# Designed miniproteins, single chains, continued (4): the designs that were tried, part 22

Each design is a single chain, and the fold is of that chain. pLDDT is the mean over its residues in the fold that is shown.

## One batch from the design tools (miniprotein)

Design m12735
Fold by ESMFold2-Fast:
Structure m12735 (fold): chain A 57 residues (1-57)
Amino acid sequence: SAARMARIQEALRDVGIHSAADVAALRAAGQEHVLRDLARRLGVSVSTLERAARGLP
């Protein structure tokens, strides 16, 4: 849902992820634990976080 996606996007911004490029940068830096921890906290998959990040303004 749009509301659920908006909440995920807000949580991404709260941890400093403002774009899909930021997600890729975290993975390249070996910091995927940040994504895994956020996914666990929100009850979603890392793939869902990636889709949400692609929709960030």
Scores: mean pLDDT 81

Design m12736
Fold by ESMFold2-Fast:
Structure m12736 (fold): chain A 78 residues (1-78)
Amino acid sequence: DDRIREVVQRYGEYYGLPEDAVQTLTEQALLFKMNERDIRGLAGLTAYARQGKKLDKQEQEDVEHFSERQLAGEDGGV
């Protein structure tokens, strides 16, 4: 949906991600109906992996949250 695309684009611009990375993030976010926190975590992880971006504590927490969800298929918290 347009909202997910807009959120991905905003964080892609914030982290300076290349267009193909933004496209991949958008596809994953739409496929999994990701919320803004998951999108932030995925964008931060992508910036770290592709650009060596040094993450602050809050950005690290968002990445850890997303990483745990990917490994477990869900975070187990409802």
Scores: mean pLDDT 73

Design m12737
Fold by ESMFold2-Fast:
Structure m12737 (fold): chain A 74 residues (1-74)
Amino acid sequence: GMKEAIEAELAKLNLEPLLREYLLHVLTSDASLDLLTWGLASLPSRETRERLLELVLPLLPQDKAEALRAAAER
């Protein structure tokens, strides 16, 4: 399902386990824009954030993809 696909893509980014679990939760739940913004801001580098967006955006429904893009612009 979507959660398993997102988990597999997040595993490619070599994230700290707690950050990976947090990102999986906010990407697969009805998370606020602020929670998505905090998740993206917690990533170790701009390169990691860009890779997350490239890997995850195609897996999300349109409304969630738009929310994630909006969070990334902050």
Scores: mean pLDDT 80

Design m12738
Fold by ESMFold2-Fast:
Structure m12738 (fold): chain A 75 residues (1-75)
Amino acid sequence: TLTEEELRALFAEYDRDGDGTISHAELVALLRSLGLRPTVAQQEALKDFDKDGDGRLDWAEVVEVLRSLGLRVVP
């Protein structure tokens, strides 16, 4: 179980520009820091969560990816 506070701290670590988004590669690194091992297919599926198609994921999209991988995010 991951708290929203813990996830926000990790998100901020990878959000180097401070724009509220992270790249697909940065998200993969974040997932690995949580002990998750995303497969190539799961990494390819990140584009399905990128609603803007800009190669970056916002907070809401990152939470949906974590949920899809079976990780629970709590307040």
Scores: mean pLDDT 74

Design m12739
Fold by ESMFold2-Fast:
Structure m12739 (fold): chain A 91 residues (1-91)
Amino acid sequence: MVLPTEEEIKLIDEKIEEALKKDLKMSDEEIEEIKKKVEEIAEEFLKLKTDEEIRKKYEELKKKYSDELDHLIIDRGLALAQRERELEAKA
């Protein structure tokens, strides 16, 4: 599986937030719980240093977790990790 580009990650993030509020009808409290899970997954991606490691982890997580919600959490976690790396590089 190909790693998402920054542009694709941004589109995924927008779609996830829209899906959580409109399609899944989640409350703000439920969204906050999901954000906590996303942060944990983002930390896992941040521990990885190479594109190959990130690709393997991303594909493994997507195959391991079958729920659509888990897939959204994984996608958002990757997006947050990419943003965090950009901030680290800028600092």
Scores: mean pLDDT 69

Design m12740
Fold by ESMFold2-Fast:
Structure m12740 (fold): chain A 65 residues (1-65)
Amino acid sequence: MLEELAKEAAIEAARKEFPDAERIEVVDLKVEEQGDKLVATALIAITVGGKTSLRKLTLELPKPA
C-alpha cells in the first residue's frame, strides 16, 4: 500500500511538471521509512510528442495514522 501511495504521488508530481505528457510511467520506486515520514525516490519515464525521457523525483510523504 505504501508503494501505491508513493507511485500515485510521483505520477501526480510529474503530471504537474508536464501537463502535455502523453504517457507517464514509474520505472523504479524506492520507499524508505524515516521516523514519522516516508521518503520515496522514483524514476519516471515521461513521453511528450512521441519522445520519452527519464526523470528522478524525491518525495516526502507523511506516514498514515
Scores: mean pLDDT 78

Design m12741
Fold by ESMFold2-Fast:
Structure m12741 (fold): chain A 69 residues (1-69)
Amino acid sequence: DKEELLALADGLRALADTLAPDDPRRPVLLNAAHELERIAAGKSPLSPEELARAIETLKAFAASHGVHP
């Protein structure tokens, strides 16, 4: 749901904030957080089916970095 997506985005942003500003991992984490926020806001241009796949991919990405809702 929206709350879960935003919690994951917050966790990814918090993780990014522990990294140096020039760390190459930082923009990847922030881009994932931004995409989760965009989906939660209903601003993604993807179809409902594509959104479901994107959400599963982003959740798996967050989990692989130890980020949970």
Scores: mean pLDDT 82

Design m12742
Fold by ESMFold2-Fast:
Structure m12742 (fold): chain A 59 residues (1-59)
Amino acid sequence: MDLLRAAEGLLKARESGEAGLTAAAGVVAQDLGVPTEAVIAAVRRSRNAEELAERLAAL
């Protein structure tokens, strides 16, 4: 998975609404083998795509 691309998609989904974020986070979580809640928490703690990509890499 391209983590920076995934991070950019997740941040865009967040701006579009909670349902979109939850769906996008579920896909990323499945690909990373982590809980969806961990991906959502990373999105909420991140200010930009680069920070989010680093957090996703650490999961």
Scores: mean pLDDT 82

Design m12743
Fold by ESMFold2-Fast:
Structure m12743 (fold): chain A 80 residues (1-80)
Amino acid sequence: SMAEKLKKLEEELAKIQAEIAALTDAANAGDEAALRKVVELVLRGTEIQIEIAELKGKLDEAAAARAKLPAIVAELEAAE
């Protein structure tokens, strides 16, 4: 069902946000591996936010989140 899909996406997003929070201090202290992982998690979280917005019919929110993807992808590529 749509409600079941939405619940799974919201739970996955919450886990991603918790992982970002756990890595933030290390990333800010100059841990390059932690910083790279944060960027990967931000990309994944943004993709989930787009799916949630689309499922809720929030096309403006989905478009705004989608507009962030090129910058996040470029940051991830630069971290190689």
Scores: mean pLDDT 86

Design m12744
Fold by ESMFold2-Fast:
Structure m12744 (fold): chain A 94 residues (1-94)
Amino acid sequence: SREELVLVILAALKELAELAKKENDEETYKIARETAREVRRLYAEGASAEEIVEKFLEGAKKIAERAKKNNNEKLYEAVEKESKTVEEIARRLL
């Protein structure tokens, strides 16, 4: 369901934000939090599941690019894992 997809996306973003906070990466924390805020807004406004997934992927891409730039292998692995989980669930629901 659209609600289940949003809950999975928000859980993924929360895990990325918590990892960023633990590693004192304020900018990655900010990206994860703002992406979660936008996902909640899109959901409330009745946006399509495709639009919600796209917003998540935009945020995840920014986090992945920061992880590569900072040689943060743990963050890169985390964002790739969370992105695969979201895409797998989206594929089953869309």
Scores: mean pLDDT 88

Design m12745
Fold by ESMFold2-Fast:
Structure m12745 (fold): chain A 80 residues (1-80)
Amino acid sequence: MLSEEAKKEYEEESKKIDEEMKKLRENVENLSEEEILEKVKKIADEAKKKIKDPRALSLLLARLIAEETDILLELKKKKA
């Protein structure tokens, strides 16, 4: 299990990721695939900077990859 400190860092960054991913989904029709990838990379880089615990960071990055995939699939559906 994560330490209390790592859990707090995870929860704080998880909330920020939820908000940023929601904004990306709302604007997906106005964004290119490259812009989506760049925005997700910036979110990942910020998480790497903020999260001290490697296990908590790995869990967040795995979640980001899953959400990035969903957004890219949604973008492809809109362009088809």
Scores: mean pLDDT 78

Design m12746
Fold by ESMFold2-Fast:
Structure m12746 (fold): chain A 71 residues (1-71)
Amino acid sequence: SPIEEFLKKRLNEAKEILLEDKGSLEEKKKKVEETFGLLGEYVKNVAPELEPLLKKGKEEAEKILEEREKK
C-alpha cells in the first residue's frame, strides 16, 4: 500500500531525528511532535485502518525520547 509505505517512511524519519546525537533535543522533539500531529490527522481522514501502525510508531518514538532525556 502506497499510504502504508508513506507512513512507515515518515515514522522511521521521525525516529531517526530523535536518535541523532547532534543538535537540540528540545527542537527535535518539537519537530517530531508536529510530524505526529500531521500524520494523526492524515491517518484519521484518509487511512483509519493504519491507526495501529501510527500508534506503535508514536510509542516507539516516546521510548526513544524518554531514554535520551534520562542521559
Scores: mean pLDDT 80

Design m12747
Fold by ESMFold2-Fast:
Formats: sequence, structure tokens, C-alpha cells
Structure m12747 (fold): chain A 74 residues (1-74)
Amino acid sequence: AAASLSERRRAALELMQRLIDELRADPRVSEEQRRALMRAVGAVASAAIAAGLSVDEMRRLVEEHFRRLRAEAV
């Protein structure tokens, strides 16, 4: 069955929390870089949810964007 809006939002929040924890564990990433990264990937997650994308599609887009931006930050 397709995930509800609430399920997609919960999945996005769980993913965002995991990514924040990963950045906090990396001393090479400044607080400013962490805030900028999380704002950018949070916007992608919100857009994916608003567009009605599946949880898997949202996770793929968010993780792809996060990996790219993190590579540029360190």
C-alpha cells in the first residue's frame, strides 16, 4: 500500500535526524556548514513530500543531495 502523508513526513524526519547525527559526529564539518546542509536537504525532503513522491523516492533524493553537499563541505 502507498504510504500516507504522515508516514512520509515521519520517514523524512527520521532520515533528517540520522543525517544530523552523522554531521555532528564529523569534526571536519563546522556548525555553519551543518546548518546550511540540513536546510538544503530539508528543502528537498519537503518538496518531495509535497510532490507526493514515495518514501523510497524521497530518501533517494535527500541522500543523493546530502552526499553531494557533504563532499563539498569537507
Scores: mean pLDDT 81

Design m12748
Fold by ESMFold2-Fast:
Structure m12748 (fold): chain A 72 residues (1-72)
Amino acid sequence: GAMAEAAQANAARATREGLAKLDAAGQTTGTQGGTVEPDRVEGGISAGDLGARVTGRPGEHRVEVAPGAAPG
């Protein structure tokens, strides 16, 4: 529904914004423990759970979110 789609878009945007801020600050993004990765973000839903993937290197991470798979 619209709420689920809005929640997914908001989560993806927050994740991209977080990575952009880390890149701008010259921070190295880890591969475990809360980074956008196949593992869960501590205390939250990972990008993988949203059908997203992270590509790039430290200083240039990008998040791609596929349209959600049909629920049924």
Scores: mean pLDDT 50

Design m12749
Fold by ESMFold2-Fast:
Structure m12749 (fold): chain A 74 residues (1-74)
Amino acid sequence: TIDSLLKESDDLQSQADKLKSESDDLINYANENASSWSPEELGKIYSKAYSLYSEANSLSSKATSLNNTASSLS
């Protein structure tokens, strides 16, 4: 149903926003504590942040597609 598509779109966008926030928090935390961590540990944190951001972008794209589908169905 249209309502189900809109709800899924909203849920996916909410998840995307959360992942972006987690990515930003990890980058900020790494930057603030860079002197306390090894280059290898920092590299792993940046890789994790990148993965979260990439996943967030994927979820946002899916949310937009579902919203567009719901709009076309009226």
Scores: mean pLDDT 83

Design m12750
Fold by ESMFold2-Fast:
Structure m12750 (fold): chain A 67 residues (1-67)
Amino acid sequence: SEEDLKLLELAYKETIKHLPEEKRPILEEYYKELLEELKKRELSVEEVVGYALRIIGLGLDLLLESR
């Protein structure tokens, strides 16, 4: 459970460093809201991977918007 949350944090930190400064707050807010919702429930491995991919996907969308 805590290890799963660490994986999500790693996905977030790895993604946000590639974003322009002005786009970082959008990903940060999404990640904080996600953690607040998930801290009260157990996660399956598949759900953890899914959320990590959503974090990365949002980062890619934000990066594409800046082009």
Scores: mean pLDDT 80

Design m12751
Fold by ESMFold2-Fast:
Structure m12751 (fold): chain A 81 residues (1-81)
Amino acid sequence: SAEEKALLEETNKRLFELAEKYLKGELSEDEFVERAKEVLEETAKRSKDPRLVAQAKELIEMIDRDPRAFVTLMVKEYQER
């Protein structure tokens, strides 16, 4: 739906803003990961699209298991935007 597309775009924008702040040294890795997890948890709560909920939960699981892999992924996605 248009609402789910808007939520996905908002989520990506918020994550990219956090990645930019991290790359500028305005956020530590731990602060970046904590704030990104909050964004993803909010998206999972707000979304009614099971695919978007599943994607957000997969990224949260990545943060919990391997936060460095999550940081590497987000920085790469931000640079390739």
Scores: mean pLDDT 90

Design m12752
Fold by ESMFold2-Fast:
Formats: C-alpha cells, sequence, structure tokens
Structure m12752 (fold): chain A 87 residues (1-87)
C-alpha cells in the first residue's frame, strides 16, 4: 500500500513536470492556448499527487488517479485542437 501510493504520487508529479515543460516550449512557439491547457493539466496532476499522498484508503487513491486521467485526456485534446488550428 504505502509503496504503491508513493509510486503513483511520484508518477503523477513526473507527468506534471512534463506538462510544465511542454507548456513552456509551446508558449515560446506562440501557442498560448496549448500552453494554458498544458499548465492546467500540470496543476491538476500536482493536486492529484497531493491527494494520493494524503489518501487513507485504496478508494481515495483510485478516485484521485481517475481525476488525473480525465484531466490528462482533456488537456491533451485541447492542446491537440489548438495546435491543429495553427496549421
Amino acid sequence: MEEERERIAADLERAAEYFRSLAEKVKQMGDTKAAEAFEKAADTLREAANRVRQSKTPEDIEKAVEEARKAFIKAANEAHDALMKLS
């Protein structure tokens, strides 16, 4: 339980850092919409990581991970749409 919780939280934090890096890169390329989407995804993933670490039950962990997955998919779709409009 404890090891799995820390692993999940660490994975979510790594994903948040990845999206922050993407936001910075696309912002420099002039895509502010994609940058905003990636920054929002990073914030949501960071909050999910905090929730996982504070979770006392497997159900709370599962809920936090599910919320992170939904935020990831939404941000990816929004970023994809923004980038496609620039083409």
Scores: mean pLDDT 75

Design m12753
Fold by ESMFold2-Fast:
Structure m12753 (fold): chain A 77 residues (1-77)
Amino acid sequence: SALLEATREELLALAEELEEVSPAAGYGVRAVAHFIEDREVTRELLEQMATLLSPELAEEVRARLTRLLDETYAALA
């Protein structure tokens, strides 16, 4: 899907941005990009990131990722 590829590229750009402040956050977002077609895996990755990142960074990453993923998945429904 062209939409999935576009979202994957946006997630990879976000991962590069986040890696500058947190390598763990960058790695986690890159993993979400890799598994974007699997909603179950992406949800599990978001939960794992919430346990590994600081509360403030976890909330920022969660908010940015859920908005992007929700928009993409809604467009595919």
Scores: mean pLDDT 81

Design m12754
Fold by ESMFold2-Fast:
Structure m12754 (fold): chain A 82 residues (1-82)
Amino acid sequence: MQGILDNHRHLLGGLAGSITAKAYAAADSLGRGKEVLEKTTELRTQMLTLASQDEDGAKKAQDLLDELAEYGAEVTREAMEK
């Protein structure tokens, strides 16, 4: 059980970090690098905080990861279409 929670938190952090890096690179081309960095960092911090609480917190962290992924995809799409 302990190893599963540690792996889950580690994977969430890694995925959020990857999404943040990609969103930042895309946003930099739009002149919105700072805004996107701030928003993605805040979402990542909230996600990691929730994931460290309990199983209910881990479920809420998954919802935030999905929100972060959607936001990152939207920013990337906007950069590519502009």
Scores: mean pLDDT 72

Design m12755
Fold by ESMFold2-Fast:
Structure m12755 (fold): chain A 69 residues (1-69)
Amino acid sequence: GAKYEELRRKIKEMSDEELRILGQLTGMSVGTIRKLETASDAEISEILRKYGLTIDQLLAGIETAKQLS
């Protein structure tokens, strides 16, 4: 859906420093976060489930990482 496309776009636009900070905030590796750029909606949902995150929480984490970079 629209939020999954927004997530992929935002991940694609992130710098290496922003990805590192997002990893610290979420517990995800930078490699796992980068996989979200090309992942299907189902794959993103599965990754979010494994990390105990909602899509809205991950989107909020991206904004926080941008502010901290």
Scores: mean pLDDT 88

Design m12756
Fold by ESMFold2-Fast:
Structure m12756 (fold): chain A 85 residues (1-85)
Amino acid sequence: DKEELEKLKKKLEEAIENNASKEELIQLVEEARELSRKSTDPRARRLAVGIDSVLENMKASTDYNVIIEGAKVVIKGLEAVIKEL
């Protein structure tokens, strides 16, 4: 679980640095949600619920800055969970 979460966090950070498309950022956030939801750790499963709300906002937005800020919120959530694992 920890290694998979760390790898996905790095992918999401790299996507932001490379100005990835809205579609790519949403897909990585969806992967983060599914990985967190399937985790045996209750903190990761709670994060998955939080990511769902962020994902809805990202999908509804036409502003790329809102998409980036959503992805950053997910990165911070992953970082907090990883630190406790």
Scores: mean pLDDT 83

Design m12757
Fold by ESMFold2-Fast:
Structure m12757 (fold): chain A 82 residues (1-82)
Amino acid sequence: MSPEQERADGETMIKAIVDMLREMGVEKKKVDEIEELGRKLLEQGKVDDLAAALLEMAVMISLGFSPEEIAKRVEKILKEAL
């Protein structure tokens, strides 16, 4: 993919993660922290790590994990990818 397409895909993934966490009622401070981690990964071109975090979130939602557990898991994935 072109650098422009990779950036666009990464921005879409970050938005999807942030919007889902917000809809689940995760606190603003935690959502802001996760968004910042996602932006750092995107700056490093780590779009695959953003995709992995989004996929894990979708799986955890389907399994009925709490919003707090989902937020913790996503934050951990993003931090470990940095």
Scores: mean pLDDT 84

Design m12758
Fold by ESMFold2-Fast:
Structure m12758 (fold): chain A 89 residues (1-89)
Amino acid sequence: QAQAHLQQAIRHTYQAILALKRGDKEEAIKHLEQARRYLEEAKEVSPHKDQVQRAIEHVEKGLEALKEGDIEGAIEHALEALQLASGAL
């Protein structure tokens, strides 16, 4: 249950990073929003709630960076979220 939600969050976070590297801000935002939803679902059923919460915080910081036009900061936060979510599997 938690593992399936984490895998979906990881996939969407990775797709967001690829979109950011292509300069596709709109697709990156959509994927980060999906990653956040799957992480929220994972947190409810995960034994690693603190690690999943940290991944959510980094996805939110990535979305904030994109609102400010900080593509590099968004990539850094998305990479941290990817690492944290992967570690929670």
Scores: mean pLDDT 88

Design m12759
Fold by ESMFold2-Fast:
Parts: structure tokens; C-alpha cells; sequence
Structure m12759 (fold): chain A 72 residues (1-72)
């Protein structure tokens, strides 16, 4: 759905902003974004509701951001 696509775009932008702040390599940034896109693809394929998909994406975003901080 468009709303779920918007949530993915917002998550990717947060990853980009955090990556810029932390000074991470392009490889780290690309890995973080690819992980979010893989989760999004699975949620869409499995027919998750917008509410459930948003909750899962928010949790994955938190994990991804924490990983980026640990490797910065």
C-alpha cells in the first residue's frame, strides 16, 4: 500500500540521516537500507496489514540503527 511505502521511505531517510551523523561507510549504509527493503518485501508478500507491517518495520529500524551505531 502507499501508506506502507511511505513508512519504508521514512525509515530509509532516518537510516541515511543517522549514517551521515555517525560517518559510516557507504557499505554500512547500503547494508542497512537493503535489510529494511528485504523486510518490507516479505511483509508485502505475506499480506501483512499496514498496522502490523508498521510495527515490524519500526522494530527492524531500531535494530538497524543500533547496529549502525555499534559499527561506526
Amino acid sequence: SMEMEKKLKEAIEEVKETGKRLGVSQEVLDTAIEQLKKVYDLLVKRGYSVEEATKILDNVLKDVLGWMESVA
Scores: mean pLDDT 86

Design m12760
Fold by ESMFold2-Fast:
Structure m12760 (fold): chain A 63 residues (1-63)
Amino acid sequence: ESPNYFLSAEELFELGEEYYKKKDYLTAAVAYHEALKLEPENEKYRKKLAEAVEKAIEAQKKA
């Protein structure tokens, strides 16, 4: 595959999981959202996006 080809939904979800583990919830939310755009009916991606957004909002309230 070309290095300029965009990530698959699964690869974007895995990227989100990595950032979520690092507690970078904003970047995790962006990655999950991109995965969900590719698979809009995927409940797993939707749930993880919601969790990451909630954690990102909590982080902003402490800043």
Scores: mean pLDDT 77

Design m12761
Fold by ESMFold2-Fast:
Structure m12761 (fold): chain A 106 residues (1-106)
Amino acid sequence: MTEEEKRLVELLVKIIRDADKDGDGTISLEDFIKVAKEYLKKITDEREKRLIYALGMVLKLADKNGDGTVDLAELQKNIDELLSKLPDWVTEEEKRLIREAIKRLP
């Protein structure tokens, strides 16, 4: 993994950690969207924007019951299945970076 790829992985990890405000290891999709919008205001790099959008799609897919919440432990367990369901515009490189970010969650 390049230094740039490590930086991108760290960005995704920070966004997820910032979205986890309830302290129970559960992310609200509403909180994720709020945090992602704040990061997107400061980001000009298209690669970073694409990764944040792809991460949002993974979280939406992880919300299997439609209650608007995602369990981080279930997200880690099911990440490969979730990545396989992403649309064709998400590259294998982008999927790999998202996988690495999710694996680094506490």
Scores: mean pLDDT 81

Design m12762
Fold by ESMFold2-Fast:
Structure m12762 (fold): chain A 81 residues (1-81)
Amino acid sequence: MSGMVGSMIGAYLRDGRLAFLGGSKDGPDAAYEGLGAGMASGSNGNLTGSMVGRLGAKNAPTDSGRLAGYGASMGGSLAAQ
């Protein structure tokens, strides 16, 4: 799974665009949803999810995807406490 980072990023970008075009969360709502998902991951998993989310955010084709990724990163950081 982790060895397939390129495939995971590709899936993230595709999923993010489909969600955006399909009327998923946009703007601030995307950031809040990402934050919740990051916090919900819990335990050791949240840091890895936060890192992957941040990497995906920087490569996201949409602004909403980027915000969601940043939200997930923040949520993972908070949950790690």
Scores: mean pLDDT 46

Design m12763
Fold by ESMFold2-Fast:
Structure m12763 (fold): chain A 96 residues (1-96)
Amino acid sequence: MDNRKSEEMDRLVREIQRIKRELENTPDEEKRKELEKKLKEKEKRLRELIAELLTSAVNEALLKELGETEELKKEIEELEKKIREELEKANKELEE
């Protein structure tokens, strides 16, 4: 994953939390509208970053699942064993 995107996400989360706290303590309706607009803009950016990070994580998880499944490892080991057994059998039949 891109460390810079993770840092930007953390900053956006902190800013969103700060704006939400400001909204809870702000009785002024015009100020609330300004904060709500900023909140929506930052939430939109956060969603975009989350989508990029999730896409990267899903691809990494898929590669790990396909490359490191116990079933796949066992199948590879069984294939290697069968190949060795067939080669040993062929060598014995040829008296080599």
Scores: mean pLDDT 67

Design m12764
Fold by ESMFold2-Fast:
Structure m12764 (fold): chain A 86 residues (1-86)
Amino acid sequence: GMFDQARAQAIAILTRARSLVPAAFRPALAALMGQLSQATNVADFVATVQRAVAVLRQALSHVDGMARIRLQAAVNQLNALIAQLR
């Protein structure tokens, strides 16, 4: 269904973002990806994606150039995904 597709998309976005962030941020993103895979309702999914966006926004201050552009794109994609479920 649409929820399963949104969950799969969020996990794919975070998998890519995890490779772009400094090593210190990777455990938090891995834990949030695990929480997303177990999300059974829209409210828990949205809350977990919002926590992931907060982690990525913190990581943006520690990356430059192409990594920063790609992480900003990941934030924008996750925010768009949440907006579609509201």
Scores: mean pLDDT 87

Design m12765
Fold by ESMFold2-Fast:
Structure m12765 (fold): chain A 82 residues (1-82)
Amino acid sequence: NSEEGLQLVMASLVVHQRRQEIVEQARRASEVSDEALKEFVRETAKRLSEESGLPFEEVLFVLTRYLVREGVISEELAEEIK
């Protein structure tokens, strides 16, 4: 059963639906500090997890990867958010 794979796909869709809002808010957090940006990412992943019923770790992973692709966070900062 590929439940973990399905959860990652669903998490990707949830992040994608809110991508514009998430990227804008993440950019504002990054202007404050790396710590504020990390806090924003964790809080957003928790909120999306609670709203979607998807596991927090899967949502956090997808959200973090998405923000790296958008150039909002570095790979190094992404490793610290785990």
Scores: mean pLDDT 81

Design m12766
Fold by ESMFold2-Fast:
Parts: sequence; C-alpha cells; structure tokens
Structure m12766 (fold): chain A 96 residues (1-96)
Amino acid sequence: VEDLLKELLETAERAYQLAKESTDKEVIINATATAYGDLAAIELIKEKGESVTREEVDRVALQAARDARNRFKDMPIEELKKAAEEAYEKTKEIVK
C-alpha cells in the first residue's frame, strides 16, 4: 500500500507538471484527468487500507479520469491548469 501511494503521488505530480508546462489543450485535458484519477485512487486506498486491490485502484482511477475528461472538454486552458493543481494539492494533503 505504501509503495502504491508513492506511485500514485509521483504520477499525480508528473501529471500536474505536464498540465502546467504544456500549451496543447488535449495534453492539458489528459494530464488534468490523470491527476483526478490518481486523487480518486488515493482516496480509495486511504478508505480501505491494506484490503484494497490493484484492480479496484485501477478501476476507480480509470472511471474518475474518464469523468474528468468529459467534465473538462469545454473548459479554458487556464481553468484546466488550476484544476490539475487542485487535484495534486489534494493528493499531497491526503497522503500526509
């Protein structure tokens, strides 16, 4: 579980950096969606602890990322970058 939390935090950090530094809207949308997927997965791990499975984590992350992409399709680039930052900050707070 600790290794999985670290993996998800690192992935969320990379996603946030990609969203922050990119000017390509599709890249920013996908990076922001990834950050939200990782946030949902970390919330699940904190809720279930050692009883969580990799399959549950992957399922929750994929669903949250899919929902985020649909939500963010018409959002301006600056709002997308803020959303990615918010997801990463929440991820850091939960992992503490």
Scores: mean pLDDT 83

Design m12767
Fold by ESMFold2-Fast:
Structure m12767 (fold): chain A 74 residues (1-74)
Amino acid sequence: IDEEINKLTNLIQSLLSSKNRLKGIHLGAEAEATSWLISEAAYEAEKRRTGDVLVGERESARAKRLTYSELASQ
């Protein structure tokens, strides 16, 4: 199960590393954005797997999205 999540996060990290090297700027904000994306991917996979505990997980995911998104957009 975690294998799919790991592949997603690894791909995102690899793409970001390459992009950041080429871009050479704004590395901090990009890192924060990826942290949020990784968390979201984990929660999305968890919700799909359980199906029943969506209410609690949705609340947690929303809180994290707000935190990371607001940090990145700041």
Scores: mean pLDDT 58

Design m12768
Fold by ESMFold2-Fast:
Structure m12768 (fold): chain A 89 residues (1-89)
Amino acid sequence: AAATLAEALRRSGLADQAAAAVAALEALVAAVRKAARLIEEGQPEKAFELAEREGTAANNTLLAIISQLDEAERQTAVAALTTALREAW
C-alpha cells in the first residue's frame, strides 16, 4: 500500500511529496489500528475520539497530496489507501 502510493506519486512528478504521503498513510493506518484495539477493549467512545483527532489530520494531508495526481494515478492511490485501511482492521 505505502509502496504503491509512493510509486504513483513518483510517476506523477511528485516524488518530493512521497515521504510525506507515506508518513501520513502510516499515521492513518496506525490510528485505525489503535481505534480497532480500543473497540476490542470495550472503549468505542475513545476509539471515535482518537480516529477524529489523529485520523482527520493524516487524511487531510493525504487528500491534499492525492488531489495533485492525474485521474488514473489518483484512482491507484485511493485504491492503495482503501486496501491499507481494510488490512489494518
Scores: mean pLDDT 76

Design m12769
Fold by ESMFold2-Fast:
Structure m12769 (fold): chain A 91 residues (1-91)
Amino acid sequence: SLSLLTALTIALSRLSDEQGAELKKRVEELSGVKLDADPSNPHELALAISKVVPKLSKEQARELADFIVEKSGLSDEEAEILRKLLLQEAS
């Protein structure tokens, strides 16, 4: 089964450095938590996000999923999997 960390790493690997930085800022704004991650490193950013997702409300997790899907160009199937995994881990 696909883990949240794996799904995030795949999605984030499709982002430019600028898009990764925008995502990091968005997650920090939604969670109120500063992320200790290099936004140009998809795995580091994915790991930091995966640790903060349990602190997000389901509404915040949905907003985060929508942002990642828009920026990463995921297929509809990949987007649905990411949304389900994010909502499952959220508060």
Scores: mean pLDDT 85

Design m12770
Fold by ESMFold2-Fast:
Order: C-alpha cells, then structure tokens, then sequence
Structure m12770 (fold): chain A 98 residues (1-98)
C-alpha cells in the first residue's frame, strides 16, 4: 500500500521511486493545486494510515516547505529523502564517536 511505502521510507527501510512519490503527492493534493499546506500534509498522511507525532510532522514540513510555507512536489520528495528517524541519527552519532 502507499501508506506502508511512506512508513518504510520515513523509517529508512526503503527508498521511494520518483513515480511513487508523485503518486503519493497527487493522492494527498486533493484540490490539485500542486502545493500542500501543513494541514493537508497531516490529513493526507493520516488518510494513508501514517500518523506522525507533532515533532515528526513539524520536521517533515520544515524540510519540504517553500518560502510561502507550502510544499510542492520537489519539496515533498526532499522531505521524504532527508527525513531520518531519531534512532538512526543516534546510532550514527555513536558510530562516529569511535
């Protein structure tokens, strides 16, 4: 499912293709504006069964947003690619301390 693909990508378990990212974005972008608000991102992800904490949602939004505070397709791709789970960040910090 699209929701499982998003969950796996956010967890760093898989990489989404450009086509899969576009399909997910178009599913969330119900008004076909080509841009998402933070609320549309939250509600769209919930519709896919992806429920993020306020901190995780805020992080994803900050990575993806443009100067107008909206997320376009390129911003959404960037957010999914650059989002990292806290456990992976901690693991890498420990490995670099050796």
Amino acid sequence: SLGQKVKDALAGKSKLSDEEVEEIFNFIDKDKSGKLTKEELENGLKSLGVELSPVELGTLYQIGKDEEGLIDLEGFKKALEEFRPAEEVIREAVERAL
Scores: mean pLDDT 75

